# Designs tried in a protein design run: designed miniproteins, single chains. Part 8

Each design is a single chain, and the fold is of that chain. pLDDT is the mean over its residues in the fold that is shown.

## One batch from the design tools (miniprotein)

Design m262
Fold by ESMFold2-Fast:
Structure m262 (fold): chain A 60 residues (1-60)
Amino acid sequence: SMQEEFEKKLKEELEVYDKVSALTRRQMDAAGKSLSEAEQKRNDKLGEESVRKNVEMLFK
């Protein structure tokens, strides 16, 4: 079903996002641009929502 294809693609894209997000966080810390824990969690949620929306566009 389209739902199964969507879930597979979403899982793949979220795995990539998690790896990139972790690297970006480390780079920002090294640059002295550490975010508060609340801002980090908000950015993670927004990033995951963006990934989900991008995947949804592929299945519209």
Scores: mean pLDDT 77

Design m263
Fold by ESMFold2-Fast:
Structure m263 (fold): chain A 65 residues (1-65)
Amino acid sequence: SLEKIYEAAKKILELREKGMTYSELVAFAKKEGPEASIALSLVLGARLTEEDFERMLKAYEEEKK
């Protein structure tokens, strides 16, 4: 789940940098599923960066081990 959110967030950040509009990003998130919708909220609402998501994923993976 968190890993899928991270992957979706990276893609959303890339698409936003390429000039994709909010409505286009919403359509992308809807197509990809709930994890992508969460990622969209984190990127556009909380303004998290790719570095923030990478840090979160590493912490999650370390807790699993």
Scores: mean pLDDT 73

Design m264
Fold by ESMFold2-Fast:
Structure m264 (fold): chain A 58 residues (1-58)
Amino acid sequence: SEVERRVAVADLRELAAEARRKGVEEAYQLAMQGIEAAEKGDLATAGEYARRARELLA
C-alpha cells in the first residue's frame, strides 16, 4: 500500500542516515538499495535490505 511504502522509505532513510553517521559504507549501500526496492513497491526485498543493514549497525 501507499502508506506501507512511505513508512518503509522513511525507516530506510533513517537507517541510511545512521549508517553515514557511523561510517559503515556497506550498511549505507544496503539501506539505499532498500529505498529503491520500496519505491518500486517490493516491500519484502526492502525489508531484507533493512534487516541486513541493521545487522551491520548492531
Scores: mean pLDDT 86

Design m265
Fold by ESMFold2-Fast:
Structure m265 (fold): chain A 67 residues (1-67)
Amino acid sequence: MEKEKEYLASLLETISLLNLISADSSEFIAELAEKKGNEELAEENRKAAERSRELSKEFLEKAKKLK
């Protein structure tokens, strides 16, 4: 039981990290889009980054509750 919770917590932490990587990627694309004058693409990617950071926090909180 304990080992299973530890494994699940590790998986949730990994999913949280993947969402942070996704957020950073979206922010990078937003910066590039802004430099090219594509304000619409920049805004879409900033919103995507914010959502990914929210998901990252949610999964990290779930992982902590398993400890």
Scores: mean pLDDT 84

Design m267
Fold by ESMFold2-Fast:
Structure m267 (fold): chain A 82 residues (1-82)
Amino acid sequence: VSKEELEAEVLLALGRMAFSLEDYELAIRLFEEAARLLASVDPLSPRLAEALRLLGEAYEKLGKEEEAAEARARAEEIERAR
């Protein structure tokens, strides 16, 4: 496992914690950084698709429907390619 993958897993765990505490702005920042790191390792990884789905959910909680749709579409693209 690369340093980037390990860092992304920590960020995903922290992002999910922030989401559960209803800190959606923090969750978005953490999921964005996790997705960036995962994309740098494997742009088709299932973990990247998961990070993007979580990012979409966090955007929905803040009423950012366009950003939520974009994140979801990106995740679906990755899932269809595998």
Scores: mean pLDDT 86

Design m268
Fold by ESMFold2-Fast:
Structure m268 (fold): chain A 70 residues (1-70)
Amino acid sequence: GPHVEEARRHIEEAREALAKGDLEEALRHLDQAERYAVQAYLDGDEEGARELGEEMRELSRELEAKGVAT
């Protein structure tokens, strides 16, 4: 659904920012992705929300490894 699509877009933007070393921008996009993932879950898109949760956990781990609190 549209919320899954928006969350995924923000995850991709966060990964791009992380690759460029812009940790603040990566965190902002991760925060946006989390908001859209919550909306996807509330809309009943359990599968989409599960996939997003997995990708966001991996991204959070990478940010934490670089000293960013998520």
Scores: mean pLDDT 85

Design m269
Fold by ESMFold2-Fast:
Structure m269 (fold): chain A 65 residues (1-65)
Amino acid sequence: MEQVNLANRVMKAAIENGVSSSQAMKVAIALMEIPAEDLTPERIRQVLLDNGVSQEQADAVVANL
């Protein structure tokens, strides 16, 4: 439930913080593998880092969620 909405919000925030649309899409796909109930800010941040997003960019994305 609502995983698509959260993935879309993360994708938008990532693009606004300098992540390419292609990279943001990879992050969104990775987030869809995680149950919506487990999509905490900490998990989202880790997925961003695992996909090459910098710590500073990941913190900014999570802060805008």
Scores: mean pLDDT 78

Design m270
Fold by ESMFold2-Fast:
Structure m270 (fold): chain A 74 residues (1-74)
Amino acid sequence: VEKVAEEAKKRLEERLPPELAKKGIEAIDEAVPKVKSAAELPAAVYNILLERGVAREDAQRVANLVGEVVAELS
């Protein structure tokens, strides 16, 4: 999970505006201790972002990028 989380954070920084990337990174850090496997990270990150008031479209963009990393490293 840690390797997937590290790569996902890097990808968010590369592909998203800085403010959204920061929120995504914070959501990943909160999600990592709460998930049993890397496959659960996209959904966990999405839900955390929604709870923090991030727009659904932006939360989905973050979750999709996390999901890409999960797929690549599985």
Scores: mean pLDDT 82

Design m271
Fold by ESMFold2-Fast:
Structure m271 (fold): chain A 80 residues (1-80)
Amino acid sequence: MELAEKVAEALKAGDLEAAQKYDEELLAKLREMLAAGDPRAPEELLRAARLAAEAAVEGGLVDEAVAREDLAALEARVAA
């Protein structure tokens, strides 16, 4: 999932325009995977969410504790 890495790099660099562009491409790809019934879609979503959360914490955009709680909630929903 190279788009998730590109979103993270753009966020860390403070390039919000590039981050938004790659995020839109990533979401479109994930929607196509879900529509096709791809069993990898939940794992790719979690990977993308973790990378974005880490980048946002490193960039000072979000609190680490809040990011951790949000990721744990998403992981629980995906596992159910």
Scores: mean pLDDT 74

Design m272
Fold by ESMFold2-Fast:
Structure m272 (fold): chain A 61 residues (1-61)
Amino acid sequence: SAAERLVEELLAEAEERFSPEDVEYIRGLLERLLAQGLSPAQIRAAVDSLVHQIEAEEAAA
């Protein structure tokens, strides 16, 4: 599905950019969102919010 494809793309991008700990957190979130049947737009919005939070946390450290 489009949602499954988006999850694969977002996870691959996360693996290149973030720590293994953050990648595992993102993986767990993506799997839960897929299981809930959310649309690609909803999944992208949720991940964008999480990425913003991770980046803000890193900037504060």
Scores: mean pLDDT 78

Design m273
Fold by ESMFold2-Fast:
Structure m273 (fold): chain A 82 residues (1-82)
Amino acid sequence: MEERLEELAREAEAAYAAGDYETAAAKAREGAELALEAGDWVGAGTFLTAAYYAKLLAEGVPEEEAFREAKARAEAELAALK
């Protein structure tokens, strides 16, 4: 599980660095799902924030606003799962 999460984190970072925000968002979302399956709620929050952030950047939202909105969306999604 941890090794797969590390692979997904690397793939998401590589896609983000390449400006491929759609792929970065998809890889981060997959990481969040696996983290939740493992009971890693902190890791899931990190991956969900990254997924929403990349998606918002792909939509042209400025970085500062994208990060704030991504964090809020990730927190709301995790709260709904409890």
Scores: mean pLDDT 82

Design m274
Fold by ESMFold2-Fast:
Structure m274 (fold): chain A 55 residues (1-55)
Amino acid sequence: SKREEALKNVIKAAKAAMDGDRETAESYLEKAKPFLTPEEYAAAKAHIDRLYAET
């Protein structure tokens, strides 16, 4: 499903962010965006942004 694919892209974005690859993380998050609710997207973005702050 498109929603399942979006969730997989969020996981890939988080892994890229943990590796310090900001460009790849943002790319995966953008691919997931159309299939997430605004609330889900905001939560995912906040999580990714927090990973950058810790790196």
Scores: mean pLDDT 80

Design m275
Fold by ESMFold2-Fast:
Structure m275 (fold): chain A 105 residues (1-105)
Amino acid sequence: AKEYIDKGKEYLDQGDYEKAKEYATKAIELDPTSADAWETLGQASLGLGDDKTAAEYYRKAADLLLSKDPDSPLGYALLSVAYRLEGDDERADRYARLAADREAA
């Protein structure tokens, strides 16, 4: 699955969001527990202008990260982004603070 995640990120860097989504989807088909692959799908969906789908994928990535490490700064950061995309600024701000506090620890 790593090779598909790496390709997905390469296409994100190139601005090819459709191919980034294709390769990240292949990574999820091989390993649905890969937070990195779900985050890559979220970034690709955001690049395509699909904020709702991006928020869903970021929440999935965050859930996977926080299930392994309840203090994951990245997990809280992805929750913050997801809530911001949904227009929930209060929850977005709360999770952004949790992420910052964990990175400082």
Scores: mean pLDDT 84

Design m276
Fold by ESMFold2-Fast:
Structure m276 (fold): chain A 59 residues (1-59)
Amino acid sequence: GRERLREVFERHDGDTFVVASEALRLGVPAETVIKILKDGQENNLSPEEVLERLIKALE
């Protein structure tokens, strides 16, 4: 799970939407993913911070 999200992030040049799609596929609830993406947009989080929040949600 965790390593897969990092791999997808690196392969897609930090595209948080691609990583979010993979997090959904790996079983992170849609509500959690949407909340993380909205928080990222509203608070100008870095792509790396969005990745770490998605990894934490998977754990």
Scores: mean pLDDT 82

Design m277
Fold by ESMFold2-Fast:
Structure m277 (fold): chain A 76 residues (1-76)
Amino acid sequence: SAAAKAAEEREMRMRFLGELQVVYQKNLDKGIDYAEQAVKETAERLRKEHPEYKELIDKAYDLIMMSLEIARRRQG
């Protein structure tokens, strides 16, 4: 059903965003550039493991990159 598909897409969006957020938070103390590289590598891995969800992964990645830009502005 359309409702079941929407629920699955919502769950996958939350999973990808959550995984990228965890990687970001764990690596932020090592430096912004290190955190950015770790997030980029995790996003590339997720795209390879879940090519059918590439668009959702890209949207999650963009949200984390916005958080990194805010962090850069606060430290500069």
Scores: mean pLDDT 84

Design m278
Fold by ESMFold2-Fast:
Structure m278 (fold): chain A 90 residues (1-90)
Amino acid sequence: DPAALREAAAKLYEELEKLIDRKIAEGRPMSPEELAHWTLSRRLAGLSPAEIERLLARVERAREHETRPGGLAGLEAIEETLARLRELAA
């Protein structure tokens, strides 16, 4: 069902936006549990390439303003995860 897949993708997009916002606020690297969770999300590749590119652009903008080493590490880990999801979406 394409509608159910789009709804799942929309929820995943919202969860990724919330994760990015949280990491921007915290300025901390991703925990091992967070990394494991988002590594497994490669299997939930219902996101369109355009949605992934929007999330990547958001992370890139956040990185331009981030001066905390832990925050940079966290944003880089999210960027890597999104790039892997983009490969699966292509």
Scores: mean pLDDT 70

Design m279
Fold by ESMFold2-Fast:
Structure m279 (fold): chain A 63 residues (1-63)
Amino acid sequence: TREALEHAIKGAEAFNAGDYETAIKHFEKALSLLPSFEEARRMLAEAAEKAGDLERAKEVREA
C-alpha cells in the first residue's frame, strides 16, 4: 500500500512536469501493487491521453 502510494506521488510529479511517459510507468506500478487504486487508474488514463496513447487510455478505463 505505501509503495503504491509512493509510485502514485512520483507519477503525479512527473505528470505535473509534463513527463507523461514517466508518469505512465509510475501509475502502472501503483496499479500493479494496488489494483483497486482508482485514483491511480484515472491518472494513468489521463497520462496516456496526454502522451497520445489513446488505445492504452481506453484499455485502462475499461479495466
Scores: mean pLDDT 81

Design m280
Fold by ESMFold2-Fast:
Structure m280 (fold): chain A 105 residues (1-105)
Amino acid sequence: VTITQSPTSVTAEVGEKVTFNGTASENVDNKVSWYKQKPGEEPQLLIKNVSKKMPGVDDRISASGSGTNFSLTISELKPEDEATYYVKDYSFNPPVYSNGTTLTL
């Protein structure tokens, strides 16, 4: 099983809305998680179980999806949102990772 994000990079401006899309090669269960990775920092878990937001995650961030299609949306972009966003699916052992999408502001 593979999870693909396309495009692999997006450029947006502060105040805009961005949506990241992940597509699985086959149906996965609802153990889809979204991570934010900044250079030199540990990955931050944003969303688990497709749409469950982690404590302390900004209300501008939301996620949805089912089956093979999953999305993460960030509204009202801030400079701090510049990062690589990727999916980790715990339906499998070992977990499956997407290729990620890098957001540049």
Scores: mean pLDDT 84

Design m281
Fold by ESMFold2-Fast:
Structure m281 (fold): chain A 82 residues (1-82)
Amino acid sequence: KKIEELKKKVEEDPNNASAYLELGRVLYEQGKLEEALVAIDKAIKLDPNNAEAYRTLADILSDLGHEEAAQRYREKAEALEA
């Protein structure tokens, strides 16, 4: 239900970075790692200065076994919060 509402929101407004970030986080919580990556990638492309999006990306990449990439995106998030 919540994922369907968020998918409708991004379909109605494809430039809504916060909606893509929320969709990515909900997909990640449900273990839908590949779909979460797609949503977070769109959020970052729309708002490249959002530290939370990079942290979420790092968490997903870590769960997928890409720890080196995850660490780089954690560092990117920290730099944006400084």
Scores: mean pLDDT 84

Design m282
Fold by ESMFold2-Fast:
Structure m282 (fold): chain A 64 residues (1-64)
Amino acid sequence: MDKAEEFVRRLAEAAGEILPKPDEETLQYINRAASEAMEAALKGDLEKAEKVIKEAVEYLKKKA
């Protein structure tokens, strides 16, 4: 399975559980984090991709 798709899916699942109806600013943040994690994974930087996902999840928890 594509690692980039896996990271995007993980963030989408976490976002849906924590904040299922995000405002526009939060949705833009989620989309930016997903793109950054996907780009890092595509470049083989799995450590950076994991960090981006972790930071995004923590941000969403603060919003909830």
Scores: mean pLDDT 78

Design m283
Fold by ESMFold2-Fast:
Structure m283 (fold): chain A 56 residues (1-56)
Amino acid sequence: LREELERLEEQARTMREALESGVRDGSLTPESVELARRTIEELERRAEELRRRLEE
């Protein structure tokens, strides 16, 4: 669980950094930005569920 949580948090962070970089460079379309944001939100939601299980 903890290892899985760490992986999810790392993936979300990496994607967030890539999104911010791509927006700054103007290399991303609005559609790509929306997709990336939804993916980040999904990863963060799964991480929250795992964190909740670890707190028990």
Scores: mean pLDDT 78

Design m284
Fold by ESMFold2-Fast:
Structure m284 (fold): chain A 66 residues (1-66)
Amino acid sequence: SDESRKHLILGALMGTDGYISQATLARMLGISRATVSKLARELNETLQNGRIERVPGKGLRFVPIE
């Protein structure tokens, strides 16, 4: 379940050239904003090709290392 949610979060962020709000991701996945933040942090522990940046007031964005 959490693995599927992580895959959906990562896919949404990698497919977006800007920020996605935590509220939007939470609504899309049917989870809390706190759970979105938890899963994004857990993704950052394993990502090799980039990072998920969290900006207060803007949301989340995938930033590639290359």
Scores: mean pLDDT 81

Design m285
Fold by ESMFold2-Fast:
Structure m285 (fold): chain A 80 residues (1-80)
Amino acid sequence: EEEEKELEKRIEELKQEAFDHIARTAKYVMEAIKKLFEAEDLAKQSPEAEKVYQEADRLFAEAGEHDARAEKLIDEIKKL
């Protein structure tokens, strides 16, 4: 029973970490898409559009890192 409780606690901790990374992925994707639309609008008016495209790229990269971590955590949970 004690070993089962320790396993359940470890699974719950991994789930919480995975959910956090999934939430961060969604947040960064939404922010990146918003920046991408801002850059598209600015591209017709200003060279500053390039900086906004670069910010969108950074946000997509952050989203990618969190998505990859979430996938790894989910795989770890599945193996338990």
Scores: mean pLDDT 82

Design m286
Fold by ESMFold2-Fast:
Structure m286 (fold): chain A 91 residues (1-91)
Amino acid sequence: AIAAAQAALDAAIQEAAEWYYRRAQEREPEDENGYGSSLERSREYAIDRATGVDTGRIEPRTPEERELAAQLRRRGQAALAAIAAAEAAAA
């Protein structure tokens, strides 16, 4: 159960990281300080969004980006809740 919930969270983060990286590369390919500067940075941004942590990093600039960030946050929070429930059941 924990492994399945963790895999779901990892998949959501990976999907979002690839999306953010691609969008950033299209709009600001030379933004060395933005979430699009590397896939790793985009992954960190996706993790922050998925877990509900706001680190003050570059915010989505368009309505569609904001909606996708909100969807990712909901998916990530649901996966984290499932992990917590599975861990509690295993204890």
Scores: mean pLDDT 63

Design m287
Fold by ESMFold2-Fast:
Structure m287 (fold): chain A 85 residues (1-85)
Amino acid sequence: VRELLEEARKALEEGNLKEATRYLEEALRLLKKSKNPDPDLLREGLELAVEVGRKAYLAGDLETAERAQRIADGLAELLKEVEEK
């Protein structure tokens, strides 16, 4: 998962928002399968998904913006569940 978030950040820095979204979708899928997902990885993923969505929206790429928003929503829900210890 950490490697996927690193790849997503790199893609975001390069302006490749579709690739960043792909890595974030895979990271969310793996985090959902974990019984105890790392809250630091959830927070980092959420931050990246929000930034990808913001940049995609400003660029007029509404499809990528919507996908990033769905990823952010999923990560936020997982983070909420993990923090309710």
Scores: mean pLDDT 80

Design m288
Fold by ESMFold2-Fast:
Structure m288 (fold): chain A 86 residues (1-86)
Amino acid sequence: AEVEARLEEIARVQQAAKPAAEEAIAAGDEKRLAEIAAEIARAAIPLLEEALRAAEAAGDAEMAAALRRALEVVREELRRAEEALA
């Protein structure tokens, strides 16, 4: 329930950003794409951390491992986006 709720929030953030991302891709606007990627990552990281805590509390080792991998990927994406914007 808690893990699923956090993942649904992340999906909603991604869906809300999709039209702007598609427009930026069509325009070749790399800076705007990096801004969108950073916004999504900043929103997703705390939600993934909450989901990970919930999975660990439930003893769901498989879900916890998947969420740790997702956090590593999203944190790396944020670093790359921030470097592109610097």
Scores: mean pLDDT 86

Design m289
Fold by ESMFold2-Fast:
Structure m289 (fold): chain A 55 residues (1-55)
Amino acid sequence: SPEQVALWRTQFRTLSEEELERVLRHLRRLAEETGNPAAATAARVTEEVLAERKE
């Protein structure tokens, strides 16, 4: 949902780059293992926040 994506984005923005990279690895693994679209969406949001930090 848009609300869930907004919450994840806000939460992820409070994390350091190292923490975001750990979260991304966990979410990617979860998405691969379960096929859960929520895990895939959370991984994408994590990638976007991490990209914001690097540029």
Scores: mean pLDDT 81

Design m290
Fold by ESMFold2-Fast:
Structure m290 (fold): chain A 95 residues (1-95)
Amino acid sequence: SLKEKLIEKIDEAITKLDELLSQAVAEGNRELAVEYIGMIAKLEALRILIENDSLDYEKALKIVDEMIEFARKHGNDELVKLFEEIKKLIEEMKK
């Protein structure tokens, strides 16, 4: 289902962000570490709302757009692709 695919892509994004968070912490990059913590928290919240059929689609799309912009700013093409896939799935569920 679209819901299962969306949860799977969110879980993939959280796993990638956890890896990036560990790298930022090891390098002493506090600013990046705080940003990754914030993104992980927002994705975890979206996951709960999706599971409970309580997702605010417009709010979710705004959050994902902010994450796409952040990933582009930092040149992380893999994260951009993951967040764009998440956005597409949210838009399909909204229809």
Scores: mean pLDDT 89

Design m291
Fold by ESMFold2-Fast:
Structure m291 (fold): chain A 99 residues (1-99)
Amino acid sequence: GADELLEKAIELAKKAIEYAEKAVKLAEEALKTKDKALIEEAKKHILEAEEHLGLAEIHLALARKLGGNPELIAKAEELLEKARKLIKEAEKLIKEAEA
């Protein structure tokens, strides 16, 4: 049902956050070391975060159409916003490391 789709959206959003947090840490280390391999690894983690974020958004959209639990919808939206902010932070750090 709708709540099962929301649970999946939350799971995928948490995975997006995990990959994005790893990307931030790798990008921060790349700024200190100037290691191009760390920059490339951070970019791969951003791609994984974006893929999971996209899948979470699809599940959330479908759950909204089916009348899912408003509290779970709000939780999913909060996690998606956190993932987007972390992806943006990682991208900014990578750009600074490449400068």
Scores: mean pLDDT 90

Design m292
Fold by ESMFold2-Fast:
Structure m292 (fold): chain A 82 residues (1-82)
Amino acid sequence: TKENYKNIIKRIKHAIELLKEGEVELAIEELELVIDSLKKLPKTPNIEEAIRLIEEAIRLLKEGEVEKAIELLEEAIKLLEE
């Protein structure tokens, strides 16, 4: 439902706030739970792309590329708002 997407979007936005505060490990944990939630939804092109963007963002965070990860998370939010 649209409400499930809103809750997932809020969690991604919270992860971005954690990243801006330097809480990288907590942000990664939140994003992994977001991926698990998205994988339980019916597969649509937007959900599949959002999962790919968030998985790549987690990878970038583990490499120290925080700003690039935030850009991918913002792109994932836009896909889920459609």
Scores: mean pLDDT 86

Design m293
Fold by ESMFold2-Fast:
Structure m293 (fold): chain A 66 residues (1-66)
Amino acid sequence: GPVDEADVKRALGEIYYTLAKMAEEKGDFESAAEWYEKAAQLYNESGDTDFAEEARKKAEEARKKS
């Protein structure tokens, strides 16, 4: 069947969220903040507002550490 655009955006959000966590574990808080922001945008566009809010909070925490 056709791929749902929201499902694609959710999957991309999960990828960016994972990249952000990896950057955070390495102490690269600047990159982590940028990728958490990308994840939050994609989750909002896919309707996953709870995940978007979590990602946004993690981006704010990462910016404070950068």
Scores: mean pLDDT 85

Design m294
Fold by ESMFold2-Fast:
Structure m294 (fold): chain A 58 residues (1-58)
Amino acid sequence: AEAAARGALLQLAKQLGVPEELAEVLFEDALEAGATAEQIIEGVLDAAKAEGIEVEVR
């Protein structure tokens, strides 16, 4: 689940021009704030849809 959430977030970051290193920090911060991998995936998919971007979740 965490690997899928990280992968989805990195796909979104790459397509938005956000550095992958920053995306990794945001992922770790979200987990430390008590977010689940499922919540992170939902947030990534919502953001991707708003931006017209396609992201794959595994």
Scores: mean pLDDT 78

Design m295
Fold by ESMFold2-Fast:
Structure m295 (fold): chain A 82 residues (1-82)
Amino acid sequence: EELKKRLKEVSERAAELAAELARRELLERGASEEEAERLAEEVRRRNLELTEKLLKELKTKEELEEALEKVERELRELEEAL
């Protein structure tokens, strides 16, 4: 069960960084702070919903490990973009 816990934790962190990146990109394009925060919240919420669905659908250890590796790569890319 530790793989599911780790996948959830890494996915939550990736969702936070994705939201921050979206906020920053909108601000760079001249959008208002309010518009940027609204998009950031939507990006975060949608990513968390996708993670919950994924956690319910993945049943095997191999599937969980593959999902974790993918999310860890996405997290690294987001960290580099910020």
Scores: mean pLDDT 80

Design m296
Fold by ESMFold2-Fast:
Structure m296 (fold): chain A 110 residues (1-110)
Amino acid sequence: SGKELAEEYLKEALELKENGELKKLKEEINEALNDENFPDRDLLIEIKQKVAEALKSNDEEKIKEAIEFLREVMENHPNEELRRIAAKIAVLFAEELEKQNKFELAEEIL
């Protein structure tokens, strides 16, 4: 069920991307990051940092590690709100990888 719920959150985030609402995904992630009362905010900061570092490194192994970390949060974390935000981060991460022509890695996230 964890994997099925992660797929639902990914689908919701992908629908925003398909409708040209990437700005809304970014705004919702930033709102969570700026909310000091957001559950597991420290883990959200860590997710954001790992993704940013992976994209800057252009290292396939670091990118794969960031993908696996995101998938673990989306599929297994007890906090539903963090899982929803992680799925939004995953869609933006996939978008950036697609812009770098890393289509197989982008598909691995989604």
Scores: mean pLDDT 86

Design m297
Fold by ESMFold2-Fast:
Structure m297 (fold): chain A 61 residues (1-61)
Amino acid sequence: MTPVEQAEKILEEMKKLGADKETIETMEELVKRAKESKDEAWQQKLADGLQSMLKSIKEAL
């Protein structure tokens, strides 16, 4: 699984958990930009950041 695929999966899970629409839209823009950059290190950092956000959302539930 690529970092971009990982980030997209995390966004779908955040959406299912009821994350704020504005937050989701912002993260979707970042993922789109990451795809175009082809910088795998930056893509991985984005995926890691989204994973941390997902963990925080799950802890709040």
Scores: mean pLDDT 79

Design m298
Fold by ESMFold2-Fast:
Structure m298 (fold): chain A 65 residues (1-65)
Amino acid sequence: SAGAQAALDLGKKYFEEGKYREAIVAYRAALDHDPNNKEAWKLLAEAYEKLGRTDVAEEYRKKAS
């Protein structure tokens, strides 16, 4: 969906800027538009890994599979 894609694009921009918490908020917004968006789950896992939250990252990685 266009809304999910816009939210993912915003999140990716924050991620590139090192704003991982803001990226997570944007990626979660993508899931509000499309709850089964595997790319959003993958990107959430990557952002949580950057925050040192390997436990949370692994859960999102499983959802992306």
Scores: mean pLDDT 86

